# Ledger of designs, part 27: designed miniproteins, single chains

Each design is a single chain, and the fold is of that chain. pLDDT is the mean over its residues in the fold that is shown.

## One batch from the design tools (miniprotein)

Design m967
Fold by ESMFold2-Fast:
Formats: sequence, C-alpha cells, structure tokens
Structure m967 (fold): chain A 72 residues (1-72)
Amino acid sequence: SLEEGLLAYSRGEYEKAVELFKKADENNPFVLRLRADAYEKLGKTEEAKKDYEKILEINPDSKVAKERLEKL
C-alpha cells in the first residue's frame, strides 16, 4: 500500500518501497514521483525517467518532472 511504501522509503528500503509503490496507484503523480526518486537512489536511471515521463503525460506542466528529466 502507499502507507507501507512511504514507511519503507523513510527507512531507506528503496527496493521494497518501489515494489510497494508499484502496487499502489500507478497513475498518481505523487506516487510516481516517490517511486522515481527511489529508482534514482538505486541507480535505476531508466526506470526513474519512465516515471517522470508518466508524470508529464498526466500533468504536462510539471516543473519537477521536467527538471529531473533534464538532470538524468
């Protein structure tokens, strides 16, 4: 769930957080942002990019997603 994913994320358990966020709402930009950040911390740059791209599909004006994609 989202709550379990946030708990795992706060503990630095990024692989577990990713799996829990995947089972949460995959179309929620907040969940996608958290999952992308966890992917970045795991060095999974391509997976992080895909999540930021999904955020832009939902909200094309997302400054955060645009800025993160430029840095990756």
Scores: mean pLDDT 82

Design m968
Fold by ESMFold2-Fast:
Structure m968 (fold): chain A 61 residues (1-61)
Amino acid sequence: ELDREVKRALGEIYLALANKDYEKGDIDGAIESYQKALELFREAGDEEGARFVEKKIEELK
């Protein structure tokens, strides 16, 4: 089982990927990566990270 710190680190990686996709104009790719980051932050118990990613997803819809 992945511990919470590893899941948070993976969430940060997907968040960075989503931001990069958004900057390139790949909105669909950005949303997919943000959704993965959101799941990982929720599993890690990182409520602030999860809320931040939720706002990003809402901004892109």
Scores: mean pLDDT 82

Design m969
Fold by ESMFold2-Fast:
Structure m969 (fold): chain A 74 residues (1-74)
Amino acid sequence: SPELEALRAFLAELIRRLRDATVEQIRETVRAILAGLPPGSPAARVLAELLARLEGARTTEQALAILEETRAAL
């Protein structure tokens, strides 16, 4: 879908920008983006699941790996 293709490209850019961010900054960034999306949209559903997975991340490397896994699955 065009929405999920756009989300894939967006997540690639986000991973690049968040390379030096803390885990909490990564969570807050994803949370803020999710809050701006239409509830129940395909992108919102993907980001809600991504945010839930990020709750278990302890390091920036783990958080970025979760973002990359989400991107790769789109």
Scores: mean pLDDT 87

Design m971
Fold by ESMFold2-Fast:
Structure m971 (fold): chain A 62 residues (1-62)
Amino acid sequence: AEELAEQYAERARKAMEEILKLNPDWNLSDEEKERFIEAAEKAGRNAYETVLEQRRAALDAA
C-alpha cells in the first residue's frame, strides 16, 4: 500500500529531474530545483492516492 505511493513519488522525482536536465535554459537555482523535485514527489503520492480512490469507487459501483 504505502510502498506503491513511494514508487509513484520516486518515479515523479526522476521525471522532474529529467525535465530539469532537458531545460537548462530555465536558469533555476538549486533551491528552486529542490522545491520542484519535492513538489513532484508530493504530486506523485497524491496521484497514487487519487487512482486508488477511483479504483475503489469503481469496484463499489460494480
Scores: mean pLDDT 76

Design m972
Fold by ESMFold2-Fast:
Structure m972 (fold): chain A 88 residues (1-88)
Amino acid sequence: EVAALLREAAEHARRAAEALAAGDEEAALRHNELAVEHMRRAAETPEGRAAVDAALARAQAAGRDETDEARRLRIVAEALAAAAEEAA
């Protein structure tokens, strides 16, 4: 279940990044909210919390010098997708 929730979070973060890059801020906010919801659900277990925290730390490190919000969301999506593969 943790892997499935992280995969859904990654997909929504990816769609938020795509929407933001396309200038669709409303769709970006909607998908970002869904990504956060799935991350929160994954974090209900100690294992899921550790996976979410690790993914966000990885994204923070990878996006350290990134100022573009859409690219930062893409980095978050990639980190969440990697965490989902590790949890499966």
Scores: mean pLDDT 85

Design m973
Fold by ESMFold2-Fast:
Structure m973 (fold): chain A 92 residues (1-92)
Amino acid sequence: AVAEGRVIGTGGDVSDPRTAGALVETENGLFGVGAMDGSKGLAQGATTPVRATNEDGRVGEGTATAVSPLVQNGPGTGRIRLEDGAGEAAGG
């Protein structure tokens, strides 16, 4: 599954989806996304393994691809694509 979302916040530690990782808005709501490898930001087109956590606490693991550059504590205006289990957790 693939879900695309707008990054609305990249404050704090992106590697921890429970505390201050990237917040991603999709058509299905808000999801916490954290890098599983400790990545703190992504260049455009870069990929990293992630956990996406939806609003009910369900977790999906998969790959995130930065459509726009993502920087830890950045302005949160980028876009991200979530694939595999992360895409399923974040959307349909």
Scores: mean pLDDT 60

Design m974
Fold by ESMFold2-Fast:
Structure m974 (fold): chain A 59 residues (1-59)
Amino acid sequence: LELGTPEYLAHLEEERRRLEEEIARERAKPVVDEKRILELEIELGVVELQLAVSRSFPA
């Protein structure tokens, strides 16, 4: 997918939503996997950065 396309932005938005849902689910568990939550938070940060960059360059 090309950067800045509606399809690419939609893909990143979907990934962000999925990661937010996974983080919420992990935090709701009786035994919290802190390493997994950290990994998901890093992935979310990367997706948010990609969204910010892609929105700055309408290709």
Scores: mean pLDDT 77

Design m975
Fold by ESMFold2-Fast:
Structure m975 (fold): chain A 82 residues (1-82)
Amino acid sequence: SIEEQMKKYLERAKKLLEEAKKNNLPQSLIDRIEELIKQIEADIAKLPSLSEQEQEKRLVLAGFRLLAEEGEVFLALRQKKR
């Protein structure tokens, strides 16, 4: 279901936040991931009131944003460890 996929994105975002904090990544990146987590939580809460098309749109947008932040964390970790 869309709710289950959104909850998986939320778990991935929370894991990403823990990794960023453990590696002392820039506060701006940590803040962006925390904002993403809050947005996903808000979207999950709104899902029952949204049309199926709007739910799918929010799922797709959350997925793209999560991939972008995962990429930023990957690049930051690579710069710090090399």
Scores: mean pLDDT 86

Design m976
Fold by ESMFold2-Fast:
Structure m976 (fold): chain A 72 residues (1-72)
Amino acid sequence: AEEYFNKGKEYYEKGEYEKAIEYFEKAIELDPNYSEAYKLLAEAYRKLGKYGEALEYQKLAKDPTFKIVPPK
């Protein structure tokens, strides 16, 4: 999980927000309670102007014990 999270951070820092999201999603697939991955997912979605997704992941960053419904 942490390897994907770190990869996502690299893409986020480079402004590659779509790739950052892909790797953060992989991190939470391996560890659904990875609070920091949800936080950065929310930030990356905000950078892309996807405020609805950003809000959902921001909620999960505070309490990732709640079940996530992936956006389609």
Scores: mean pLDDT 73

Design m977
Fold by ESMFold2-Fast:
Structure m977 (fold): chain A 81 residues (1-81)
Amino acid sequence: MEAEKLREKGEEAEKKGDYVSALEHYKKAGELYKEKKDYEKAREAYEKAKKLVVENEDKFIGNEKAGKIVLEIQKNLADLP
């Protein structure tokens, strides 16, 4: 349930235009799904985060925090089975 709640918070933040918060929530959701060995849902959460960044790239330019999160998501995706 915790990972699902974080995914929902990410979707809410995205709807509000709070893209950095949405990115953080999707990342945390993916991490929790990965810990539960639900690799399918982990991948879905990470892909939502990647899509958010790609579609709103100008909203993240110069944001060092968002850049670090993106790198961690890419690494976590590569580490999935």
Scores: mean pLDDT 80

Design m978
Fold by ESMFold2-Fast:
Structure m978 (fold): chain A 57 residues (1-57)
Amino acid sequence: MTLEDKKYEILKESAKKSDLELLKKALELLEEVEKKHGEGPTTEIIEMSKKILEELE
C-alpha cells in the first residue's frame, strides 16, 4: 500500500467514526492543500473523499 492509499484508508476509517460536519471540515482542509500545491494527486484524494461523504450520507 502506498502512502496515499494508507492515508485514504485512515481518512475513510476516521470518517466512519465521525459525524458529517467533521468530514466536511476534513474535505475543506484537503481542498486548501490542493490550492497550495496545485491539481494532481491531491485532486484524486479530494474526489475520493467526496465519494466517501456521499456513501456515508
Scores: mean pLDDT 67

Design m979
Fold by ESMFold2-Fast:
Order: structure tokens, then sequence, then C-alpha cells
Structure m979 (fold): chain A 57 residues (1-57)
């Protein structure tokens, strides 16, 4: 799950799922919208993108 992504703790995982609804919602979100979440920096944004690509293509 999201906790496998470097830099994502339980609180950040909950905030991401609360904002985007699901992992599919995260995959369909723009990088701009993901970057608006407090605590998501450039390094974590890149790690999230790689993780979601590995799940969904």
Amino acid sequence: GLLEVPGVGPALAERLLARFGSLEGLRNASLRDLGKVPGVGVELLQALGRYLHSLFG
C-alpha cells in the first residue's frame, strides 16, 4: 500500500486517500494536484508517481 512509498507515513497516507478517495484517484490526479498536499515534496512526488505506475501502468 501507500506505506511502501519512501516518505509516506500513516498520517500522509490517510490525507492522500481522504483527498483523492482511492489509489485509482491518486493515479488519475495531476502531479500539480498531488504536489498541493501538505508534506508532499518533489522527492516524494516522484516516488508516488513510480509507485502508482507500478500498480496501474
Scores: mean pLDDT 78

Design m981
Fold by ESMFold2-Fast:
Structure m981 (fold): chain A 67 residues (1-67)
Amino acid sequence: SDREALREELLRLGIPQELADKIVEAFGGDVERVAALSVEELMKIPGVDERTAGAIREAARRVLRRK
């Protein structure tokens, strides 16, 4: 599922499991939405800094490349 694929890619990019689970729960399988969000919008999520926001966007793009 896109939910599981997003979680896997977040973990591969060094995002901690607890934060990866929060991101997946917030967005579900909507990886297109995650990939479209700006760094500033992602940084509104508690625990997400600029580096982490970039990694989240890359994780979503990797899931989209699997399709």
Scores: mean pLDDT 81

Design m982
Fold by ESMFold2-Fast:
Order: C-alpha cells, then structure tokens, then sequence
Structure m982 (fold): chain A 58 residues (1-58)
C-alpha cells in the first residue's frame, strides 16, 4: 500500500539511507499521487541530498 511505502521511507530516512528513502516515498506517490505526507517527506529527503530543484516540486 502507499502507506506502507511511506512508512518504509520514514524508517530508511531515520537510518540516514536517503537514496533508499527517496525511492520508497516515490513508490508511495506512484500508488497515491495526492499523498501530501509523502510529498512533504520526499521534499525533506531531497533537501538532505542537495537536490533543491526536485524538492521545490514537492
């Protein structure tokens, strides 16, 4: 489910695994494009990676 991928992304981000967290949040958004929490968390992870232009789109 979208929520399961969002929760996986949060767990990966808490471990500092930002590349894996990004993939999990993007998968959540594939399943639920209007998932505001996943957009916000993805933006945070992108900022941590220095991907500022991608973060601004979330």
Amino acid sequence: SAAAHNNLGLALASLGKYDEAEKAFRKALELKPDYAEAHNYLAGVLLRQGKYDEALKE
Scores: mean pLDDT 84

Design m983
Fold by ESMFold2-Fast:
Structure m983 (fold): chain A 86 residues (1-86)
Amino acid sequence: SMEEMARALAERAAAQDPEELRRQAEETLAAAPEAVAASGASPEEAELLLEAAELAARALLAAAEGDVERAAELLVRAHRLAQEAA
C-alpha cells in the first residue's frame, strides 16, 4: 500500500545523516517553483504541486528528527496532492 511504501521510505530517510536530510529539504523547497513551472502544470495544478513539495520537505525534516510516523504521514499527503495535480 502507499502507506507501507511511505513508512519504508521514512525509515530509510531516518537512517540518513540528519544534516543531509535538512539540506535535501531546503533544496526541495528552493527547486520546487522552477520544477513546477517546467512541468507545464496549470496554475491550479501548480498550487497542489507546491503544497506537495512543502509536505515532502517537512517529511525530510521529520525524518531528520527521527519521527518516522510523522515523516510517513507527510509523504502520503504529499503523494496524494501530487496525484491530484496529475
Scores: mean pLDDT 84

Design m984
Fold by ESMFold2-Fast:
Structure m984 (fold): chain A 67 residues (1-67)
Amino acid sequence: ADAQARRDAMARAGIGAAKAYFLKEENPEEGEKVLAETRKWAEAQGEHAPDALAAMDRTVAAMEAWK
């Protein structure tokens, strides 16, 4: 149960970060808002927050490297 909840939190945070970066290419202001909201959501995941934030940071690093 906890492993699945952690995996789901990580996946949602990563997907949110990726969507924000694709949006940022067309609308930087809205992309930054989505990225900030995704980070806030990840921080609110309690015991899974560190893993969700790490997944988000990995996605951000990958998107920045693909510029």
Scores: mean pLDDT 82

Design m985
Fold by ESMFold2-Fast:
Parts: sequence; structure tokens; C-alpha cells
Structure m985 (fold): chain A 60 residues (1-60)
Amino acid sequence: GKVEADAKAALAAASPEQAAVIREIAEKLNEIGDAIDTYLKLLREGKSREEAAEEAGLKL
């Protein structure tokens, strides 16, 4: 989609050093997203917010 095209254009315009930083940030955001998905799954299974956060590895 348009967002994916804009992201590709930004990466193409970035220096190798800038592209490396952007990729590192994207990897960290993906890790956080996976943790949030796990947290929401545990909440749907009836776990408490505290128990779900601990089990998902969230320190937010």
C-alpha cells in the first residue's frame, strides 16, 4: 500500500548509516508489537493484567 511505498522511498533516500538505524527501530517496534499481542491473548484467556504483563515480558 501507500505506507509501504513511502517507507521504501524513505529507506532508498537514507544513507547506509541512517538505513541501519531505521531498521533497528523497526525491529524494536516489531518486538513490542509481538509482546502486546501476547498480552492481549492472555487477557482474553482470563489472566489478570499483572499476570499477563509478566508472562508477555512487558515492563511498560
Scores: mean pLDDT 73

Design m986
Fold by ESMFold2-Fast:
Formats: structure tokens, C-alpha cells, sequence
Structure m986 (fold): chain A 74 residues (1-74)
């Protein structure tokens, strides 16, 4: 599962991976002209930078993946 994969990562790997997903979402939002998606990506980036535990990064990562799925559905 996604959570099992994330649980196997270090804090630094989780942070880098989650930021990569957030960066991809922001880029897609800009390509689509969707300022709401860009704003959500910026909020997720702030959560990643404020995260102090692996669980907090996993939670943000899962939120980012859900947002990514919503973009693909539209």
C-alpha cells in the first residue's frame, strides 16, 4: 500500500518525494490556468516545510495524491 511504501522511507526521502508531488501539482495547475490548484499546492508545500514527523509527511503526501487524482479526473 501507499502508506507502507511511505513508512519505509526516511524523513528526508519522504520530504523530497512529497515536495516532488507538490511541485508537479503546482506545475499542472499553472498549465491549466487553475489558480485554486496552484493555491492548494502552495498550502501543501507549507505543510511539508512545517512537518516535524514522518507521519505528518505521510498525511501531507496522501493529501497531495488525492489532489492529483482530482486533477486527472477533471
Amino acid sequence: SMEDEMAGMSFEQLKETTLGIVDWIEEKGRELGDEEVVKKAEELRKKVEEAKTKQELIDVGLEAIRLLEEIEKS
Scores: mean pLDDT 82

Design m987
Fold by ESMFold2-Fast:
Structure m987 (fold): chain A 78 residues (1-78)
Amino acid sequence: MRKKILEESEVSLLRIEFAVTKTAYEKGKISKEEAIEELEEIKERLEEIYEKSEDEEVKKEAKELIEEIEEEIEEIKE
């Protein structure tokens, strides 16, 4: 259970980091290049959780968030 709780906490923190990065970009606090770089880093960390987790729920949440981040990166690139 400890490993699952830690993984769930990491996904939750990455979700917060995603929201913060998106908001910072929308408010003009960071550049397009900085936003994409930060989102790619968050995505990489989620991909590591997805690959290493044995919990199906954690894997689903990580994959769903990865897809949301990929969509946001495409929006920012426009």
Scores: mean pLDDT 83

Design m988
Fold by ESMFold2-Fast:
Structure m988 (fold): chain A 72 residues (1-72)
Amino acid sequence: SREELKKQLLKTIGEILRLIGELFDLDLKIKKAKEEGNKEEVEKLEKEKKKLEEELKKLMEEMKEIEKKLEE
């Protein structure tokens, strides 16, 4: 139903916002590690960032599919 799709959309938006917050925190950690010259920590955090960016992309695609169904 349209109501179930709206609930699913709000849940997906919530997950996207949470992940954006995690990416923001991670960017701050990367900046600090770069300022400290800790190359190993930077590489580790950059890998975590890439993983979170892939998860965000997937959630954004899921959001678009839900919005598309709501237009029907």
Scores: mean pLDDT 87

Design m989
Fold by ESMFold2-Fast:
Structure m989 (fold): chain A 60 residues (1-60)
Amino acid sequence: MELEERARRLVEAGADPRAVAAALAGALVRRYGLSPEEAKERALEAGFSEEAAEFGGRAA
């Protein structure tokens, strides 16, 4: 999806992967109504590390 593409580009541009994963997970939960678990799965599918995805899911 559009959000995951933008998140990957930010990391490729040098942004902190944990901060980007948290922003992605938060947007998925708040704007799209996903559960924190679903947001974590989407971050993993987007190519984030398990650590960054776990952090993002908990922060959401």
Scores: mean pLDDT 75

Design m990
Fold by ESMFold2-Fast:
Structure m990 (fold): chain A 97 residues (1-97)
Amino acid sequence: ASEEEINRDVAIAFAEIIHAIGKITKDYEGASKILERALEEFKDYGDDVVAHIYLLLGQAYYEAGDKEKSLEYFEKAKEVGTGDIREQAEKEIEKLK
């Protein structure tokens, strides 16, 4: 794997860990703020990283009770994501309708 591939995998793992911590602590608002910062820091790491973070933000905002922001982030994950991430974002959008 290239250094870019390793950096993308680490960024995705970081985002997944933050989301998991939010779920365990039930601090979804705090997790969302950290993920928004991660999105800004990792924005040039590739569309796959950005799409993963958008998906996790959609999930975190949904759990925080912010359905409007949740939908916005799932739509962004669908737009920039491919494969499994796009399919998951589409399923989450359908559930919110």
Scores: mean pLDDT 83

Design m991
Fold by ESMFold2-Fast:
Structure m991 (fold): chain A 86 residues (1-86)
Amino acid sequence: MKVIVTTEGSDVGSVLAALGGAVHAALQGGKLSSRVEGDRVTLTVEGASKEGADAVIATARGLAAGGHRVEIRREGDTTTITIRGP
């Protein structure tokens, strides 16, 4: 499946650090691409496992519990996650 994570705001580095392990798990057998636009970073994982995708979603939900604004959308095999600072 495909997982797209967009993070934006002054804490992008901390958010990316929190996501790092889950993204690495999702990348097993897949492809990772990144795009940087100012304080906005988009990571795209193609060929993600269900376990890896679930780990990324769980990490994003943890960030939401910590005060981040998180939006998760699922369309077929594509999961899109947007994370914004408070």
Scores: mean pLDDT 78

Design m992
Fold by ESMFold2-Fast:
Structure m992 (fold): chain A 79 residues (1-79)
Amino acid sequence: MEHYEKGLELYEQGKYEEAIKEFRKAIEEDPNFAEAYYYRGLALYKLGKYVEAAGDLARALELDPNFEKAREALEKLSK
């Protein structure tokens, strides 16, 4: 999905606020897109928005309970 790919590109460039906007658009297009929640959570974490990051990572796990990377990230935030 175009917005998701653009979000990843911005995330790799360290443009976390812009990445979050693109991941938000990806989620608006597909509310069940676990990976978009995961990467938005990572971008929120990079900005120090830990509560919001935990919420997105938890949502990614609700959508895909086998999403190992999302679980690891959420556990790291909780511990």
Scores: mean pLDDT 85

Design m993
Fold by ESMFold2-Fast:
Formats: C-alpha cells, structure tokens, sequence
Structure m993 (fold): chain A 104 residues (1-104)
C-alpha cells in the first residue's frame, strides 16, 4: 500500500537524517562551521521527509539552536522542545530547555 511505502521511506529518511545530525555535530565540535552547516541542511531536508514532528527533526532543530545566536537560537530551542515532546524524546526536550534557560 502507499501508506506502507510512505512509512518505510519516512523511517529510512529519519535514520539518514540522524546520521547527518551526528556528522554535523562532529564537524561543529571540530570547528568546521561550514561543513557542520552543510550536514545540518541535508539532515533537515531528510528530517522533513521523516516528519515535521519526528525525533530526527527535533535533533536537527536542537543542533541548529546550538549553532545559532540571539533570538534565532531562542526560537530554534523552543521549536526543538515542542517537536521533541511530540516525538516522545523527553531527553532531547530536557536538553533543549536547559540550553534555552542559558540564552534567556
């Protein structure tokens, strides 16, 4: 069925998005900001295929918040908290809340 195909594509996209988030995180930690941004952009495209409220989208938004400053970082962490809660990712929601408090 079409629903089964979409579910399978969403699951594969989520896996690939999460692998790209990990690559983006590593590049960011190594100081390669351009490479980190490229991996994050690719991760967000795949995460959107997985679902706007997917665990992969929450992880991508959290990393985007860490890579941003000012009001943009605040809004990204707020979105990461909302998406993480909808995805059932309580650990990511907590981490996003902790970083949001440091930006306020």
Amino acid sequence: SIDEIFAQEAAESEKQARELVEKAKKAWEEGDKRKAASYLAAAMILASIAGNDSKAMGEALYLAGKMSTGKEAIELFKRAIEVAKKAGDEELAKKSQELLKKKE
Scores: mean pLDDT 86

Design m994
Fold by ESMFold2-Fast:
Structure m994 (fold): chain A 75 residues (1-75)
Amino acid sequence: SLEEEILKKAEELLKKAMEALRNQDLETLEKAIEEMEKLIAENKSKMSPEVLLEVEIILGLIRIHLGVLKLILSR
């Protein structure tokens, strides 16, 4: 289903963000956020409230990873 495809893409982007944090790859992590924001924007009206909430939580986790990486790079 479309919702399963969206969740799979969101989970793949979270995995990329986690790896990018471990590798201190700021560019890859910022790109993961851009891809997540685009995924949500393009599919917002096509997702159930439950799926939208799950995807927004995943985006929040990716943003936390970016925040942590920026803190590491600023020290």
Scores: mean pLDDT 88

Design m995
Fold by ESMFold2-Fast:
Structure m995 (fold): chain A 74 residues (1-74)
Amino acid sequence: SKREKIIAELQFLLGMEDAAEIHEKQGDEELAEEIRREIEERKEELKKKYGLSEEEIEELEKEAREISEERRKK
């Protein structure tokens, strides 16, 4: 479904956030910032592509984050 596709894309972006944190922890702050800029660009593309409001994308991000956390625990 449309919702499932958006959540899957947001889960991918959460994985990119994890990669940015790893690079930041290793002292590569420039690469971490570059990755975070790409995340913001991809989020804006998703909002435009699917016609999402700020509230809608925030709710979907919360759901994607919960799914990612559940998978890490299992």
Scores: mean pLDDT 81

Design m996
Fold by ESMFold2-Fast:
Structure m996 (fold): chain A 68 residues (1-68)
Amino acid sequence: MEELLKKAFEKGRELAERYGRPLTQEEIDKLAKELMKELGVPEKYLNAARIGIAEGSAEVLREREKAA
């Protein structure tokens, strides 16, 4: 579970940085499902993966606010 949350945050941040913008809900959902499949984690953890990805994606907004 801890590994799932850590990887979710990292992937969300990494993808958002690559796009230069926060991820959309559709992108978060897609990435969460892909991560769950990669790790072989039960579907009940899908919401935890979504939250981790969303938090990672939000780091891009914090960096922009710090620059303003």
Scores: mean pLDDT 77

Design m997
Fold by ESMFold2-Fast:
Structure m997 (fold): chain A 79 residues (1-79)
Amino acid sequence: AEEVLEEARRLVEEARRAYEAGDYETAARLLLEAARLLKENAEKLAEYLGISKEEARKMAEEVLRRAEGLAEKLLAAAA
């Protein structure tokens, strides 16, 4: 569970560096990878965070939805 959070944090940090470098395509890809990783591991994260599995799934879905919206904007900026 901790390993999932650390990997997601690493992906977001790499996305930030890509964004700062003007590499919006890489930033979008890494953000989506982080959001998908959190969604795929929502049940393990629920146990680790001490929340319900349903709450963790809803939070992961919201994070993915926002990441998808941000990725669309980043990809539009890359074009």
Scores: mean pLDDT 82

Design m998
Fold by ESMFold2-Fast:
Structure m998 (fold): chain A 66 residues (1-66)
Amino acid sequence: LLRKAAQLYAAAAVLDIGAEFDERNAEQTAKAMGISVEEALKKAKADREKAEELRKKAEELYKQAE
């Protein structure tokens, strides 16, 4: 149980770091992916939302573990 919670926290951290990088380098990310800057920022926002969901799931698993 705790191992799964730790993996979810790690996954959330990776998504947050990636989203932060994409937000700071939105123009370069957009060029690399062949999309607009607005679309790149939208993807970063989605990754941050997913990270929040993973953190909440990890917290719930920790609450269930002794």
Scores: mean pLDDT 77

Design m999
Fold by ESMFold2-Fast:
Structure m999 (fold): chain A 83 residues (1-83)
Amino acid sequence: MKEEAEEYLKRGIEALKSGNYEEAVRDFEKAAQLAEEAGDYLLLSKAYFNLSEAYRKMGDFEKAEEWQKKGLEALKKYREKVA
């Protein structure tokens, strides 16, 4: 599960760099789902922040803000567990 989530995150980042924003969104959503199932809040936050970036690149600033807030919430959960 975790290794698969990391692979989808990597694919999404490559798609984002290539301007394939819809592909990046799909890959990041899959990475987020797998990271959440694995309880990996750091990886989940990375997926959510990359979703925010993808939507920002697509000009959907409302969705970008929503995903940024989810990323911050996931990062908070991660930090609370390792503090």
Scores: mean pLDDT 84

Design m1000
Fold by ESMFold2-Fast:
Structure m1000 (fold): chain A 91 residues (1-91)
Amino acid sequence: MRTVGEAKELADRTGLIVLVPTEDGILAVVPGEDFVFFYKDGKLEEIPFSEVKDTPLANVKISPEEFATLVLEVAKKLGRPLGGVVVAPVE
């Protein structure tokens, strides 16, 4: 997987939230939505998917602590249970 657009295709096909490490931070790609969550420096922001579609994935490991924080904060922002969460495979 090379771009956030490919992660969105995976999310929409599987119904899973896809966490995407990028050079600037971590994106949580939400199935069925036209937006993503952007996590940087302890803050989670909602941004349009169209603004990040062509963003390349970074070969950066998401720590277990960052993963747990992202799952909790994304669930809180969506106001619904998460069906499942995966990390995007980077090439």
Scores: mean pLDDT 78

Design m1001
Fold by ESMFold2-Fast:
Structure m1001 (fold): chain A 57 residues (1-57)
Amino acid sequence: SDEEIKRRVREEERRLVRLYLAGEITPEEATARFRAFLEELGREYGLSPEEIRRIAS
């Protein structure tokens, strides 16, 4: 569902922000991980990463 997609995207964003603030990852690494997450989530739901982003916005 759209709500499940929004929840999963928000959870990943929060996870990456926490890792960044803890000094565990760089901004470039956070961006790469987030992009990979959107691609994987898109594959699971049969949607493009752009469509996942639109739903999550």
Scores: mean pLDDT 86

Design m1002
Fold by ESMFold2-Fast:
Parts: sequence; structure tokens; C-alpha cells
Structure m1002 (fold): chain A 80 residues (1-80)
Amino acid sequence: APARVTAEELARAFEEKVGLEVLGTSIPDGALVTDVRIFKKDGYIGIVFDTPDGAYSITVKGEDSKAEEAEALARELLAR
């Protein structure tokens, strides 16, 4: 079944459980996320939220381990 997870819930989980500051982005409140794509390069993490209305992206400073934790967390939340 498609996961009913909002972009705000994912952003909050990334901040509270992984330590990535993603709250306060231009992502609409209550937007349902269909997929998350996470990229890492040179101490920066790119996060893309796919929604029915389009893709929203942010770039935050973070280590490779935080990118891996965020990917695992996103996959867990989207699988539910």
C-alpha cells in the first residue's frame, strides 16, 4: 500500500533521529511523499521529496553516515 507520510513528518524524523536540519523548507505543509531520494557529496546531503504535485529538494550539511541513516529511515517510513 502507498505510505501516508507527509514531507513534514519525514523532515522532523530526519532532524530528530538523524540530526539533519531540514525543517523550514519550502515544502507545503501536509504534502504526502511518494518517494525520497538522498544524495551525498563532499559533506553535503541532497534530499528530494517526490509528491503528487512535484519534487521538492533541499541541500544540508551532513556526513555520509547521516545520509545513510536518513535513507534507511525514509525507506522504513515509506514501506509502512
Scores: mean pLDDT 73

Design m1003
Fold by ESMFold2-Fast:
Structure m1003 (fold): chain A 65 residues (1-65)
Amino acid sequence: MEASEKDKEIAEKIVELLLEREKAEKEGDEKKKKEYAEKIIELLENAEDAEAVLKYAQELLEKLK
């Protein structure tokens, strides 16, 4: 269950969008929050293995704590 190179790139983009979404939520910007959520869904739809993408994204987020 290792993410492919493509899925790792997707996971990195998802992590960036998750951080932007959290910032928008903290600022009360519901429009930006929705826009980032939509982009995350679109990226997951393009993933070869969505589960592997989410696992790798979680690992990246853990390193950012």
Scores: mean pLDDT 80

Design m1004
Fold by ESMFold2-Fast:
Structure m1004 (fold): chain A 59 residues (1-59)
Amino acid sequence: GAAEEKAREIRELAEKAGRPSLGEVAEGLILQVAKELGDEVGARAGERGLKSLKENLGL
């Protein structure tokens, strides 16, 4: 679903930034949010996390 796609995007970006373990944890948290609160909520959480990570990396 949409949350899984966003979870993968943030994991891949974290891996490219040299933080693969952080990426795995972030993916797991986004998927847990999607399971408990719904796919749309998980996807939105993932999008916010991805945006924040990109901004912190100067992207």
Scores: mean pLDDT 81

